# Ledger of designs, part 42: designed miniproteins, single chains, continued (2)

Each design is a single chain, and the fold is of that chain. pLDDT is the mean over its residues in the fold that is shown.

## One batch from the design tools (miniprotein)

Design m5517
Fold by ESMFold2-Fast:
Structure m5517 (fold): chain A 67 residues (1-67)
Amino acid sequence: MSVREKLLKLIGEILRLIGEILDLEAKLKKLKETGGDKEEIEKIEKEIKKLEEERKKLLEEMKSLPK
């Protein structure tokens, strides 16, 4: 596997995570606006944080690849 192929795969994975984070942020915003369940809000916030940590990990992998 070339560095280029690995980089493209990591970019694709990061984009998918961003999409998931945006979906959860949209749900969170709607719940906050509609006065939704506090426990559900907390659950979504924890999931967003987890996905952001995974995205950070993938970004670190990209930075570790040789040019």
Scores: mean pLDDT 80

Design m5518
Fold by ESMFold2-Fast:
Structure m5518 (fold): chain A 86 residues (1-86)
Amino acid sequence: MDEKEFDLEVELALVQIELAIAKKYFPTLTDEELPAFIEHLQRIIERAEKLAEEAKSLGYEKLATDANQVREDARKLLEEAQKRLA
């Protein structure tokens, strides 16, 4: 395996795990906890976007697709969190 491809796969796995944990905890959060949670989701989105762009530029199409899926799922969760805070 290319060293860079391995590094990107590890980062993808980490952001997927963080998003899964975020989805699990979201229904248990208080309104006071939502601002910090929104900041965490924004970081997940930024990491997924950078990962997708880098993977695409290197020709790792599957990694780019999976990273974009994380970004889409995180954006949907962000919208729900913002609606609850508003």
Scores: mean pLDDT 87

Design m5519
Fold by ESMFold2-Fast:
Structure m5519 (fold): chain A 61 residues (1-61)
Amino acid sequence: MKLSPEEKEALRLISQLPEIPEEVREEINKLSREARESGDEEVEKKALEEILKLVKETVAK
């Protein structure tokens, strides 16, 4: 499966984290799964934005 530029950016940020809290990891997995299951481009885009926000908040702490 080819990754979109937005998905690549999200994965890059995730890979830079030394450790992701389990709560954040569960949220990311849930959002990713829901977006993938829906097949809706709008839902997928919103999920990526939410994932990026969660990752940035985790890194900033």
Scores: mean pLDDT 68

Design m5520
Fold by ESMFold2-Fast:
Structure m5520 (fold): chain A 70 residues (1-70)
Amino acid sequence: LEEALKLAEKGEEYKKQGDLKKAAEYYEKASEKLFESGEDVTGYLLLAKSYELRGDKEKAKELREKALEL
């Protein structure tokens, strides 16, 4: 959980710097750690954020819908 939070914070820092590629990578890493700890709702939301930053809005929408159904 602590590791996931640190990775998400790094993603937010890169997003503020305009490095969307790095931001997406860190959000994806954070989501993986959240899934490992059973935090599926937050995991899907961060994974959706990663896909949206990569331009895959359709996949991001699907992942947000999964989070809302949990």
Scores: mean pLDDT 82

Design m5521
Fold by ESMFold2-Fast:
Structure m5521 (fold): chain A 60 residues (1-60)
Amino acid sequence: TVTLTGRFKNLLTAIGAALAIIGDAPEAKVTIEGNTVTVTVPDDPEAIAAARAVLERNQA
């Protein structure tokens, strides 16, 4: 498993990013702490790339 972390502008944006990741990778474990989203995905290049892309697009 690979753990990725992203910081967002506000809680609403963080929730949106978390939902997008879950929608694309339903087996991913997502934790939200304030404006920070931590996601754990399978050690699969496509899953890692998808989660990373969502985090990077929505980061502050």
Scores: mean pLDDT 73

Design m5522
Fold by ESMFold2-Fast:
Order: sequence, then C-alpha cells, then structure tokens
Structure m5522 (fold): chain A 97 residues (1-97)
Amino acid sequence: LTPEVAEENARAAEEQIERAEELVEKAEEALEKGDLKKAAQLATNALFLIIAAEVEADLAYEAGALSEEELKEKRARIEELKKRVREIDEKIKKAEE
C-alpha cells in the first residue's frame, strides 16, 4: 500500500463516517414522522457506509496514514453509529406491530 493510497483510505473513512452520520439523522427524522420504509432504507445505507468506513480506517492505520489516537476516535464514532442504527431497527420492528 502506497502512502497516497493510505491517505485516500483515511479520507474515505472520514467521508463515509460523516455521510453515515447524516443518513442516521435523516433515518431518525423519518422514523419520528412515521415513514418506516424511508427510515429502514436510510438506516441500511448508513450501515453500508459504516462497514466501509471501518475497513478504510483499519487499512489507513495499518499503512501508517492514521495515528492510534485518530483510529480510536474513528472507531468510537463508528460504534456510536452502529448503536444508533440498531435503535432505529428496533423502533421500526416495534412500530410495524
């Protein structure tokens, strides 16, 4: 892995986390408005971005483009996003009763 590719992986991870945060917020808003289908679609898209961000962050760290502190920060944000997606999925299941 070249330094340029490692930097691209670090940038991709940050972009994916930011986009996932936006999608989770929109999913929570859709859920509040009773749009369960939209909430589910947004949460699913957010989960895809979260998984991609985790892979990109790990690759960037292994290649030396992220410090240990930066990796911990990104992992903490990823875990919080995973938690929020799980909460959305649970609320959708409850609302579909």
Scores: mean pLDDT 86

Design m5523
Fold by ESMFold2-Fast:
Structure m5523 (fold): chain A 79 residues (1-79)
Amino acid sequence: MDEAIATAEEVRPRYPLLAESIIDLARRAEELGDEEALELVKEAARLLKQAVETGDGSLAMEAMRLLGEAHRRIEEKER
């Protein structure tokens, strides 16, 4: 969790909305105890950091896909 939040803050200047999504979803996954959702968020944060470092927008698109998967999983468990 702390690693994902730290990475989100590093990517915030270029991807502010995705940084907020990472922080929100990481917190919610931890509150639910959903280790799989937390791993999806951590992987998305890692890919987004690589997108910032390399300029490869395809990595940012993959990060968005993983965040969408984590969000759907978290929402299903919160209901």
Scores: mean pLDDT 83

Design m5524
Fold by ESMFold2-Fast:
Structure m5524 (fold): chain A 58 residues (1-58)
Amino acid sequence: DEAAVEALRRIARGEPVELDPATAAAVRALRDDPAALEAVIAAHLDAAEQAAARAVFG
C-alpha cells in the first residue's frame, strides 16, 4: 500500500503524519506482523530510513 509506505517513511523521519482510518489500519496491521513490516522497510526505505524505522518500531 503506497499510502502506508509513505506514512512509515514520514514516521521514520519524525515528521507529523495525519492518517485516514484505512491508512492507519494498514500501518497497524504491518506493526502487528513483524515479518511483513521488515519486508516493507527493507524494500521501500533507504539505509538511513531503515535504521530510523527500526528504532521507532522495534
Scores: mean pLDDT 76

Design m5525
Fold by ESMFold2-Fast:
Order: C-alpha cells, then structure tokens, then sequence
Structure m5525 (fold): chain A 95 residues (1-95)
C-alpha cells in the first residue's frame, strides 16, 4: 500500500538523519560524515526523484560542508559549540 510505503520511507529517512547526527556528535572524520550525507542524498534522489543536476550540486555542497566540519572539529574544543556549528553546516548544505 502507498501509505505503508510512505511510512517505511519516512522511517528510513529518520534513521539516516539520526545516524548523521550521531556521527557529528562523536566528531567523526570528514570522510565518514561525507559518506553518510551521500547515502542520504542517494536515498532522496531514488525515493523523491531529484533531477541529476540538483543531485550533482548537492554532492558538491556536501563535500564542502564535510571539509568545513573537519576544520571545526580540529579548532573547536567545546563539544556543544562544535556540534551546533557542524549541524548548521549540514542544514545549509541540504537547504
């Protein structure tokens, strides 16, 4: 059923978002964060039909965000500030 499929997709999306949040909280590498964000993008492209041009632009933004997160992780010692700044970069990349 379409309703059950939509609920399943919503649960999968929420799990991917949770995994991204957990990676950022633990100060995971730029490579790990980038990989999980790319998994999210592939999920959105497959399930919501994003055009190829939009997918490629988002891939660029995700790579740039991951590099900036890695630099924040190196320079910011406060875990809460580091998390907040990193999450803001992720949200801006996906907006």
Amino acid sequence: SEEEENKKRAKELLELLKEIEELIKKGASAEEIEKKLMELLDFLAENYGLPEEVVEELRKRIREAAKKIQEIHKTEKDKEVRFTKSMALVLRALA
Scores: mean pLDDT 83

Design m5526
Fold by ESMFold2-Fast:
Parts: sequence; C-alpha cells; structure tokens
Structure m5526 (fold): chain A 61 residues (1-61)
Amino acid sequence: SIEEIARDIGLALRAIGIGLDGGLKGKPEEGIKEAEKVAEEIKDEELRKKAIEGARKLALG
C-alpha cells in the first residue's frame, strides 16, 4: 500500500539521518548501531540494505 511505501521511505531517511548525526558527534559506531535498529523495521529488503549502507557512509565519512 502507499502507507507501507511511505513508512519504509521515512524509516530509511531516519536511519541515514541517525548515521550522519553519529558521525557529526564523533560517535560513528553508536550512530551505525542505532541506524541498523531503525533499518530493521524496513520491510523492503533492497531499501533496508541501501539505508544501512548510506548510514555507514555518512557516519564514517
């Protein structure tokens, strides 16, 4: 449904934002762990993987 797609996109953006916040605060490992927990709620396998990858890149970059 459109609601499920919107939920997944919202969770992906939240996970990426958490990764970025962790990097900016000098706590990239904590940011990645929190982002992974949020991403676990994403139902779409492909989007979940990309959200985790994005969060890791922003936390560590």
Scores: mean pLDDT 88

Design m5527
Fold by ESMFold2-Fast:
Structure m5527 (fold): chain A 65 residues (1-65)
Amino acid sequence: APSREEVLKEAELVLTGIKIGFEVGEELGLSLEEMIKAAGIAMRLLLENPEMSEEEVKKKVREEL
């Protein structure tokens, strides 16, 4: 089973990804559906690369949309 420490770290990355995705969506004037897609991309990027900066994640989200 995943440790409590691992679960908390992954939860923080997920919440940060959701925040970044919605921020990018608002900046670009996207629909709610596209904001959810952006959040999903940001969450994936942070789970794969936890050391990635918020600016790098935002850039990659814009590239993948």
Scores: mean pLDDT 82

Design m5528
Fold by ESMFold2-Fast:
Structure m5528 (fold): chain A 68 residues (1-68)
Amino acid sequence: SALAAARQTQPDKVAQAEALFDQGLQLYLQGKKEEAARLFEEAARLYEEVGDLESARSARFMADYLKE
């Protein structure tokens, strides 16, 4: 998969993207939707940089869902 390939070639960036996505989920559960959307946007950018377009799309979907 694209994520598996990215983990082999750019593990630090993948770890950063995953950490931002997890932090976004925590903020969402706390009702901090605007802050959560920002972190999902940052995660999507990092996933795009490593070529994991599937994870980037998922993160962008979450960001867009939380934005008005």
Scores: mean pLDDT 83

Design m5529
Fold by ESMFold2-Fast:
Structure m5529 (fold): chain A 78 residues (1-78)
Amino acid sequence: DEKRREAAEELRREGERLAEELRRAGVPDEVADAVRGFGEGLADQLLEGRISVEEARAGMRAVREGVRELLRNPPRLV
């Protein structure tokens, strides 16, 4: 299924981009790696047919929104 493969590649690339943005912003590698891993996990589930393209995109959209909010309004570190 070409659409599933394209969506899986998009999910992996977006997860990597978001992880890189977090690292550049000084967010711990553990958090950045978790974001990348989530994108890879969505891509794998999509390719295995466990979730739909719509569900995978919704999951990544939620992560993207969370990352953008974190970068716009970073938590105050003590």
Scores: mean pLDDT 79

Design m5531
Fold by ESMFold2-Fast:
Structure m5531 (fold): chain A 71 residues (1-71)
Amino acid sequence: DLDAREEQARENQVRMLAELLGISEEEARELLERLERLVAAGDLEEARRLNEELLRRMEPKVEELRAQAEA
């Protein structure tokens, strides 16, 4: 079993990613698992590309949330 701390961290990542991308927690979990799978396979270029794409997708949502908080 994963340590409770690591399980909590993963749960937090899934929830945060789902909110920032506007997708379900299951979809966010699949994306994180895909990224982990690429890293484990040594496909670091694809993993880096996927991570960059996810950050790019989250950027507008982060800006929207900031604007809402400031309004």
Scores: mean pLDDT 75

Design m5532
Fold by ESMFold2-Fast:
Structure m5532 (fold): chain A 75 residues (1-75)
Amino acid sequence: MEEEKKRLLEEAEELEKLSREDFEKAERLEEEGKKLEETVGRREGIRKDAEGGVYRIRGASNLVASRNLRKRAEE
């Protein structure tokens, strides 16, 4: 049981790491989108922001999966 809990927690930590990386990419892309909207045009900014949104969704999904694994490890 303890070894199984340890594995679930390790997997949860890996998903949390992936989630953090995805959120960092999303934030960077959103910042780039804002700069593009100011310098190139609104269309380019929206396109870049949409790319950020994809990473944001993936990051959120990984975070939910991580939380579910932690709950399973605790229960």
Scores: mean pLDDT 82

Design m5533
Fold by ESMFold2-Fast:
Structure m5533 (fold): chain A 85 residues (1-85)
Amino acid sequence: SSERVLELLFEASRAIDKGDYETALKLLDEAVKLEPGNPFALLLRAIVYEKLGKYEEAIKTYEELVKRNPDNSFAKKLLEELKKK
């Protein structure tokens, strides 16, 4: 449910704040499986991949975010900046 996704996003945010990126990825993967187009889940997952140095996975996740949320100019800009790395 959307309530479960919000719970997962809250717990993932807490894990990110603690630098526990592996736990954050696990929670965000579950959130994306429940709601594939959720822009917050996709954004946080992409950021976590960047923090882990997994740039190919980050790019792919940002591309998915842009594809599912075409009016999100912020996501498009982040994808362009990441592709420069």
Scores: mean pLDDT 83

Design m5534
Fold by ESMFold2-Fast:
Structure m5534 (fold): chain A 104 residues (1-104)
Amino acid sequence: DEDELIREFLAHLTEALRAAAAGDSESALAHSNKAVELLEELRKKYGTDWSEKLKLLGQLLEALTNADEARMAEVLAQLAELLNDRELMAALGAAARAHLAATA
């Protein structure tokens, strides 16, 4: 299920960012590696179709890379609606903001 894989990817991304903000490099690396595996699986199974959800995932990663908090908030709001998972998106947003603050 595309939505299930996307939720697993976002959960591991959230834990990676949370661990990184806390200085837990071992946990951050483990969750980052799992997120990369899930993203590769999503690309192999669904990348050719480039669903709106996968496009939003790309936009989220770009916003994180650019430290664009406003764009990140917009993309997270759209993902929360499409995945019907406001709790996960709120957790991811909080983890991302903590990581960006720690690296500023």
Scores: mean pLDDT 80

Design m5535
Fold by ESMFold2-Fast:
Structure m5535 (fold): chain A 78 residues (1-78)
Amino acid sequence: SDEEVKELVEKYAEELQKFFEEKAPSLSDEEKKKALALLYETSKKMYEILNDKSLSPEEKKEKIEEVFEETKKELEEI
């Protein structure tokens, strides 16, 4: 259901935020800005997928999981 998709978006957003917070003490100010910009873009993408009426809930979950995994990888490289 779309409600389950929304819960997935919220769960992944929280996991990315926690990952950022754990890494933040070791980051420079410029690296923090880069990480925060990435988190903003990721949140936007996930909510655009959530609100896409042309996608099934299953397709939304797959796309959101892809965005989450890509963002986590990019955050790990900062």
Scores: mean pLDDT 86

Design m5536
Fold by ESMFold2-Fast:
Structure m5536 (fold): chain A 99 residues (1-99)
Amino acid sequence: MQEEIDEEIDRVFGRRPLSPEEAKETVDRLLEKLKDPRFRAAAGTLAVMLLPGIVEAALASGDPELIEKVREILRWLAGDSVPRTQARARELLARVEAA
């Protein structure tokens, strides 16, 4: 458990890059969690921590489906009630649009 958490932290902080496959699975899981009202607040916080790595992996993959799913999550979070989450999502959307 601790070793798995440490490995996930390393991925989130850019010490271990996400593969396109890992990014796609993470995006699909985040979309499901964001659709569920019970998990929305916790999922938003987690998404903000994971999204920089996911955005980089999606852009590096060149996969249009993955890039569009990432844009969907970012558009959702850009409408979030938490100002920090909203600001971060808008920053990442601008990065995706510039690519």
Scores: mean pLDDT 69

Design m5537
Fold by ESMFold2-Fast:
Structure m5537 (fold): chain A 57 residues (1-57)
Amino acid sequence: MALREAEGEAEAVTAGGSMRVRLRQVWDADGTLVAGEGEVEVTADGPVLSSRDFELP
């Protein structure tokens, strides 16, 4: 079986904040998503900071 892997990253900057996204996904030979992971970091003006880590089966 052959697997296909794709990676992506993007950044967005707005007034008072910034956002960074990183994503990785792996597909089976049949085109079915078999694994994935991602991380999102968001910073905003002030003491607000959030980060999320998610994983896809």
Scores: mean pLDDT 55

Design m5538
Fold by ESMFold2-Fast:
Structure m5538 (fold): chain A 67 residues (1-67)
Amino acid sequence: DRKEIIELVRRSVKSLIDRGVITEEQGNKLLEELEEFVRNSKDDSSTTLIKLNQKIAEARKEALKKK
């Protein structure tokens, strides 16, 4: 269900902010992008989760690269 996926995305982004991996501003922009992706996704839940995890991992990698 898309609602459950959106809740998982919110928790993942909040965790990154709380741990200081990304800023609150970066996290809010990422959250908006990922929620929009989930709402517009025509893929099944499994494929959507894989793509979301890849997007979150890439955002984390980019944040760490600038240290």
Scores: mean pLDDT 77

Design m5539
Fold by ESMFold2-Fast:
Structure m5539 (fold): chain A 90 residues (1-90)
Amino acid sequence: SSMQQVVITILDGLSRASSTTYQQTGNPIMRQVRDELIQWRQQVQQGQITVDQVIQGIRQIGRRVRDVDPDTSDLYSMHVSTLQSTQQSS
């Protein structure tokens, strides 16, 4: 579905952003976040996880990352808003 593709695209973007921050800072939280996002991306593709679960998960990760990288946390909040808006418009 178009919604599934939007979710996959966002998860791919966030996992790349987290990987970049990990490479720059060496913070193990960013590596753990990257691995969680990659796993969710696969689960979304396989239909094992709902869009609502992804939205909640991204929100929780954003809160965890806030103390480490505020800019990345803001990116997570933005994508949560985008996903919620897209879901309501569908």
Scores: mean pLDDT 78

Design m5540
Fold by ESMFold2-Fast:
Structure m5540 (fold): chain A 109 residues (1-109)
Amino acid sequence: MTTREKIRELIKRAYEIALELADFVNHPEFKEEIKRIYEEILSVPDDDYERIKELVGRFVALLDELLAEVLPKLTPEQRERVMRLYAEIGDAVNEILDLIDKEIEEKKK
C-alpha cells in the first residue's frame, strides 16, 4: 500500500466510525455534514496535502460541536460508547496527520 492509499483508507475509516457515531446519537444533520466533507476530500488531488489537512480539521471541528451538543443529554453508558468512538476517530486522524507531515518533509529532502 502506498502512503497515499494508506491516507485514503484512514480517512474512510474515520468517516465510517463518524457515521456509526451519528447513527448512535440519532443526528441526521451531522451525518449529512460529514458526508459532504468526505465527498469534498475525495474530490481533492491525493498530493494536495494542505487541502486534505484543512478538510480533516473541519471534520474534527464538526465532531467537537456534535459532542458538545449530545454529551449532556446522554446516559453514562451512552457517553462511554460515544467517547470510545471519538477516541477511535482521533487515533485515525492523528495517523493521517502524521503521514501527511512525513510526506511533506520527505519532499523537502
Scores: mean pLDDT 83

Design m5541
Fold by ESMFold2-Fast:
Structure m5541 (fold): chain A 80 residues (1-80)
Amino acid sequence: ARSPEERALIAKSLDAISDLLKATSKEQMEAIAREWMDEVKASQEEKDRLMEKIKKATSKYQIIGEFNLLFGKKLKEIKA
């Protein structure tokens, strides 16, 4: 069974991905990513890395890919 922490992470992450898919500017995507990283208690190093990747990204799909990598890492940390 999923823990309450795992369920909360999944719910917050699905909401953030939905918002990212609807975002029309890189600035909106940066704001969504920052809010999500704060909610999932990402480290400063993880925040800095994702923000740098977003700023350098040339497509929305690259941003979603980097978001999914961090989400997967956070999900594994809860399951460990």
Scores: mean pLDDT 82

Design m5542
Fold by ESMFold2-Fast:
Structure m5542 (fold): chain A 55 residues (1-55)
Amino acid sequence: LAALRAEADRLLAEMQRVLEEINKETDPDRKAELLAEYQRLGTRLEAVLREIEAA
């Protein structure tokens, strides 16, 4: 459980960093790549949160 909570905290921090990078990005192609990364991190976070809830 502690390891899963640590992973969730790490993913939230990564998502915050990517979101800030999206807000600073002016290139639409790079912005699309960052949005895809944000979505991947969100999917991983959802999976981790489900594991915490199931434990």
Scores: mean pLDDT 82

Design m5543
Fold by ESMFold2-Fast:
Formats: C-alpha cells, structure tokens, sequence
Structure m5543 (fold): chain A 68 residues (1-68)
C-alpha cells in the first residue's frame, strides 16, 4: 500500500494524473482502510475535473480517519 501511494504521489507531481489514479486505486485494493490513499485519490480526481467522484473519496477518507 505505502509503495503504491508514494509512487502515485510522484506521478501526480509530474502531471501524470491517470497513472497516479491507477497507483492510488491499487493502494486501496491492497488496504481498503488506508485513509490517506482515498484522500490522495480524491486530489487526483479533482485535478482531472471529476469533482463529484473526488468528494466521495474525501468523505470516505474522513470516515476512516477524521483527522485528515
């Protein structure tokens, strides 16, 4: 999970949004309770213009970890 989330962050910073999305999705598949992966996927979705989907992932991240 950590490895996928970290590489997703690098891809996001490079503007490789679709690839970043894939890595965060894999992080969630490996650990469905990894709140940070949901939050980061939300950020990628906002950058892609998918604001409604981003909101769902931010809400899930907050549900898993209220301190995010």
Amino acid sequence: AERYTDFGGVLFSLGRLEEAKEYYEKAIELDPNYAIAYYNLGLVLEALGEHEEAKKYFEKAKELDPNI
Scores: mean pLDDT 79

Design m5544
Fold by ESMFold2-Fast:
Structure m5544 (fold): chain A 85 residues (1-85)
Amino acid sequence: KEKEKEENIKKAIDLLKKVAEQGTPAQRQAAQEAIDLVKKFLEGGTKEDAERALGIARDLAQVASPELAKLFKEAEDYIKKAIEL
């Protein structure tokens, strides 16, 4: 349902915003790119927009601190759920 998709994307955006506040300049820029891509997906963009955001979150999780990596992994899960809806 559309509401479930919106709720999952909103949760992903909230997690990515926490990274944008706490991360390095490069991590903040990438988190903002991921936020923009999932917003585009929610507003009628393509599945490819969400998959690109997922890729950004996954790549950053591999090089981030444990705390930030957890936020990226949680954001990945919410983006995946939104794609499946």
Scores: mean pLDDT 78

Design m5545
Fold by ESMFold2-Fast:
Structure m5545 (fold): chain A 65 residues (1-65)
Amino acid sequence: MDAYLEALRLAAEAGVAVPVPAAQTDDPEVLVAHLLAIADALEAAGHTELAARVRAMAAELAAAT
């Protein structure tokens, strides 16, 4: 949850609109998919460094409970 919320905050600070899930979820697969979608949106907007950080967060979430 924390990594996902931080990724949303980073996207908002960068001015990049990303899809937000309609419901909260603790499913790591769904959260990782959303983190990767945020990273893709950041990269498409030219924020390559922020995209790399969000991808690292996705990897950490996938490895942690």
Scores: mean pLDDT 72

Design m5546
Fold by ESMFold2-Fast:
Structure m5546 (fold): chain A 121 residues (1-121)
Amino acid sequence: MLTEEQVAELAEVIRESVAKNQAKTGLSPETALELLHINLENVSRETLLRLLRQMKAEGGSIGDAIRRYIVGVGREGAERLARLLYELGLLPTSDPEAPLTDEMIEVLVDTLLALAAYGKK
């Protein structure tokens, strides 16, 4: 689904957004990507799908899912990531406030796992 080039582009948006918030969070872009890897390295795809489906049941949005797992990006970073996923044809909307659907959850899970694997290198 995601190419290495698309994952690198998403990682760059994360890096820029975390850097912008670093003075408030104390979190460097490198540390944020390492935390994403650490947080997801032992989480199965099925477990992550279940967690995001629970978030959907609680009225969670695309932006809520992004901010929950990608620490330090903030609201602007979540909006930029949602827009990029929309431009890549992966999400049906660029609106981070849009309620989660099962199709969006599949995309977000695959994206988070790809980003976590990218953080290993």
Scores: mean pLDDT 84

Design m5547
Fold by ESMFold2-Fast:
Structure m5547 (fold): chain A 93 residues (1-93)
Amino acid sequence: DKEKIFKEAFEEVAGENSFIGELVKKMKKSGKDIEEMLKLLEEKLLEVYPEPVAKTIIAMLRYLLTGEKSEEELVGDEEEFNKALEEIEKKNL
């Protein structure tokens, strides 16, 4: 279920006690190569999360850090993805 995968990824990025949210703040402050950092993070997320969830988290983070949109097939629903990105931005992650 693409919607379930998306919901799980969203909770990890935007959740109140999200380790990922704190990591995003740190990455924004570092000024380092975002693509290299995202690749390393993806490898770590794949140790903990199923591949679809890990890939969706990375897609959300890439958009938040670079402004580039994820591909539709990766998140399943572009409208739900855009809505979640707006909520994450509103929470200043």
Scores: mean pLDDT 64

Design m5548
Fold by ESMFold2-Fast:
Formats: structure tokens, C-alpha cells, sequence
Structure m5548 (fold): chain A 81 residues (1-81)
């Protein structure tokens, strides 16, 4: 595995962990901050990694409070182009 491949794997893992924590979090402000951090990581990763982050955000958009769901939808739009 090259350094670039390893960096992409680490960024993908971190972004997915942030979204997992966001799903378990009860404070909407904290959930939104975790989503924002995951999005910043996703902008710097492979298309495959970004697709996994988008899938996680879609799950949050379906299950979270309206405020957090809107933040997730905005994040998806930012990552889709």
C-alpha cells in the first residue's frame, strides 16, 4: 500500500467514525459539527471513500432530527458536486 493509498484509507475510516459518533450523539450542535468534520475529510479522499461518506450522510438524513437532517442533506450536496 502506497502512502497515498494509506492516507485515503485513514481519511475514509476517520470520516466514517465521525458519522457513526454523530448518529449516536444526542446534542444537535455536536452532531452537526461531526458531520462538518466528516465532509472536510471527504473532500480530500477517493471517489469510493466519498461514496461511503455520502451513504452514511443519507442514513443520518433519514433518521436524525430535522435540523441535523438538513445539515446532512447540505453535506451530501457539497460532496456530489
Amino acid sequence: MSREELENEVKTALALMLLHVARLEKDPETQIELIKKAVELAKEMSEEGRKLVIDGLEQIAKTASPEVAEAAKKAIEELRK
Scores: mean pLDDT 82

Design m5549
Fold by ESMFold2-Fast:
Structure m5549 (fold): chain A 65 residues (1-65)
Amino acid sequence: AEEHLQRGRELLDAGRYDEAIEHFKRAIELDPNNAEAYFELARALSHAGQNAEAAKWGKKAVELE
């Protein structure tokens, strides 16, 4: 889970948003209660211009502990 979060962040920094989104989704699959993974997914979606999806996943992050 943490490995996919770190890879996703590296890809975000490199501007590779689609690949970052994929890694954050995998982090959520491995640990569905990890609020940070939902937050990072929302951030990646926002950078990709998918603002409606970003808002949806950001809301899920806020609902988790």
Scores: mean pLDDT 81

Design m5550
Fold by ESMFold2-Fast:
Order: structure tokens, then C-alpha cells, then sequence
Structure m5550 (fold): chain A 78 residues (1-78)
């Protein structure tokens, strides 16, 4: 497995973990998982969008809006 393939697998795994934590209402762990996905793959618009959803659930609306804007800049379909 190449370094690029390993990073992509880590990003995909982190994104999946974030979704599971979000579904359980564990927003702190969801945020940490999505942040790991973003650090590994900064162009993952879905991870940015989902991080925005987490911050919105935590009442941190200004930060949520920032993350949604970033997701839309990467993928306008979001």
C-alpha cells in the first residue's frame, strides 16, 4: 500500500467514523473524526459539510457557516 493509498483509507475511515458518532449524538467525537478526515484529505467536501452539521448541532453557528462555505467552495453541489 502506497502512502497516498494509506492516507485515502485513513480519510475514508475517519469520515465513516464521524458519521457513526453523529448518528449516536456524540458530536465531540464526530467533530474529531471529521477533522482527521479533513487533515488527511483537505479536498473532501463531504467531511467539511458534515463538520458544519456537527457545529450547528453544538450551537456554534458561526463556525458551522464557515465549514459549510468551505465545503461549497470545494464542491458546489453541496
Amino acid sequence: MSEEERRQRVADSALAQGKRFYEKGDYERAAMAYELAIQTDPKNAEAWYNLGLVYRKMGRLEEAEKYFKKAKEIDPKI
Scores: mean pLDDT 83

Design m5551
Fold by ESMFold2-Fast:
Structure m5551 (fold): chain A 64 residues (1-64)
Amino acid sequence: TITVVGRGAGAGAAAAIGGGVVEYDPAATARVEGDTVTVVTPDEAAAELAARGVEQAGGTAEIL
């Protein structure tokens, strides 16, 4: 599993991640805590999709 952490993205990043990761791969899980979104993904492709979703929503993404 690969974890993606998004910051400064708020609800917009959560929506982008939900559409891009959770719906793309049901094994991925997303959690929103204030201004931080944490996405646990099964592989690198899902992690990159989540990171791009955060960035497109105006946040900053880190893949762990």
Scores: mean pLDDT 67

Design m5552
Fold by ESMFold2-Fast:
Structure m5552 (fold): chain A 63 residues (1-63)
Amino acid sequence: LTKEEEAEVYLALGEIAYVLGDYDTAIRMYEKALEIDPSNEEARRLLKEAYRKKGEFEKADEI
């Protein structure tokens, strides 16, 4: 897999966790996607949304 494809797999796993209300797992998956592809704007956006859903507004603003 390319780095982009690997990041996409982690994004998909994070989205599944997010839909299930498991925001902690979603955050971890999105962080892995950004670790693999730091330029992935979608991963960054979804990470912010997951932090907001968890009530961590300050952490969301820092991303």
Scores: mean pLDDT 81

Design m5553
Fold by ESMFold2-Fast:
Structure m5553 (fold): chain A 55 residues (1-55)
Amino acid sequence: SKEREEFYKLFDLTPEQKARFDEILGDDLEKIKKFVELIQSKNLTVDEALAELEK
């Protein structure tokens, strides 16, 4: 989706991080919103935010 590509650019995701983003978050808007909150409000790294959202 266009929104997913915007997140890839916003957070400057590596190829490995993009793969993990797709696996963990996919198109789940609630998880994507939480991912943004963890990075912007809690100052977590991309890898830390992805780990928090991994079930």
Scores: mean pLDDT 77

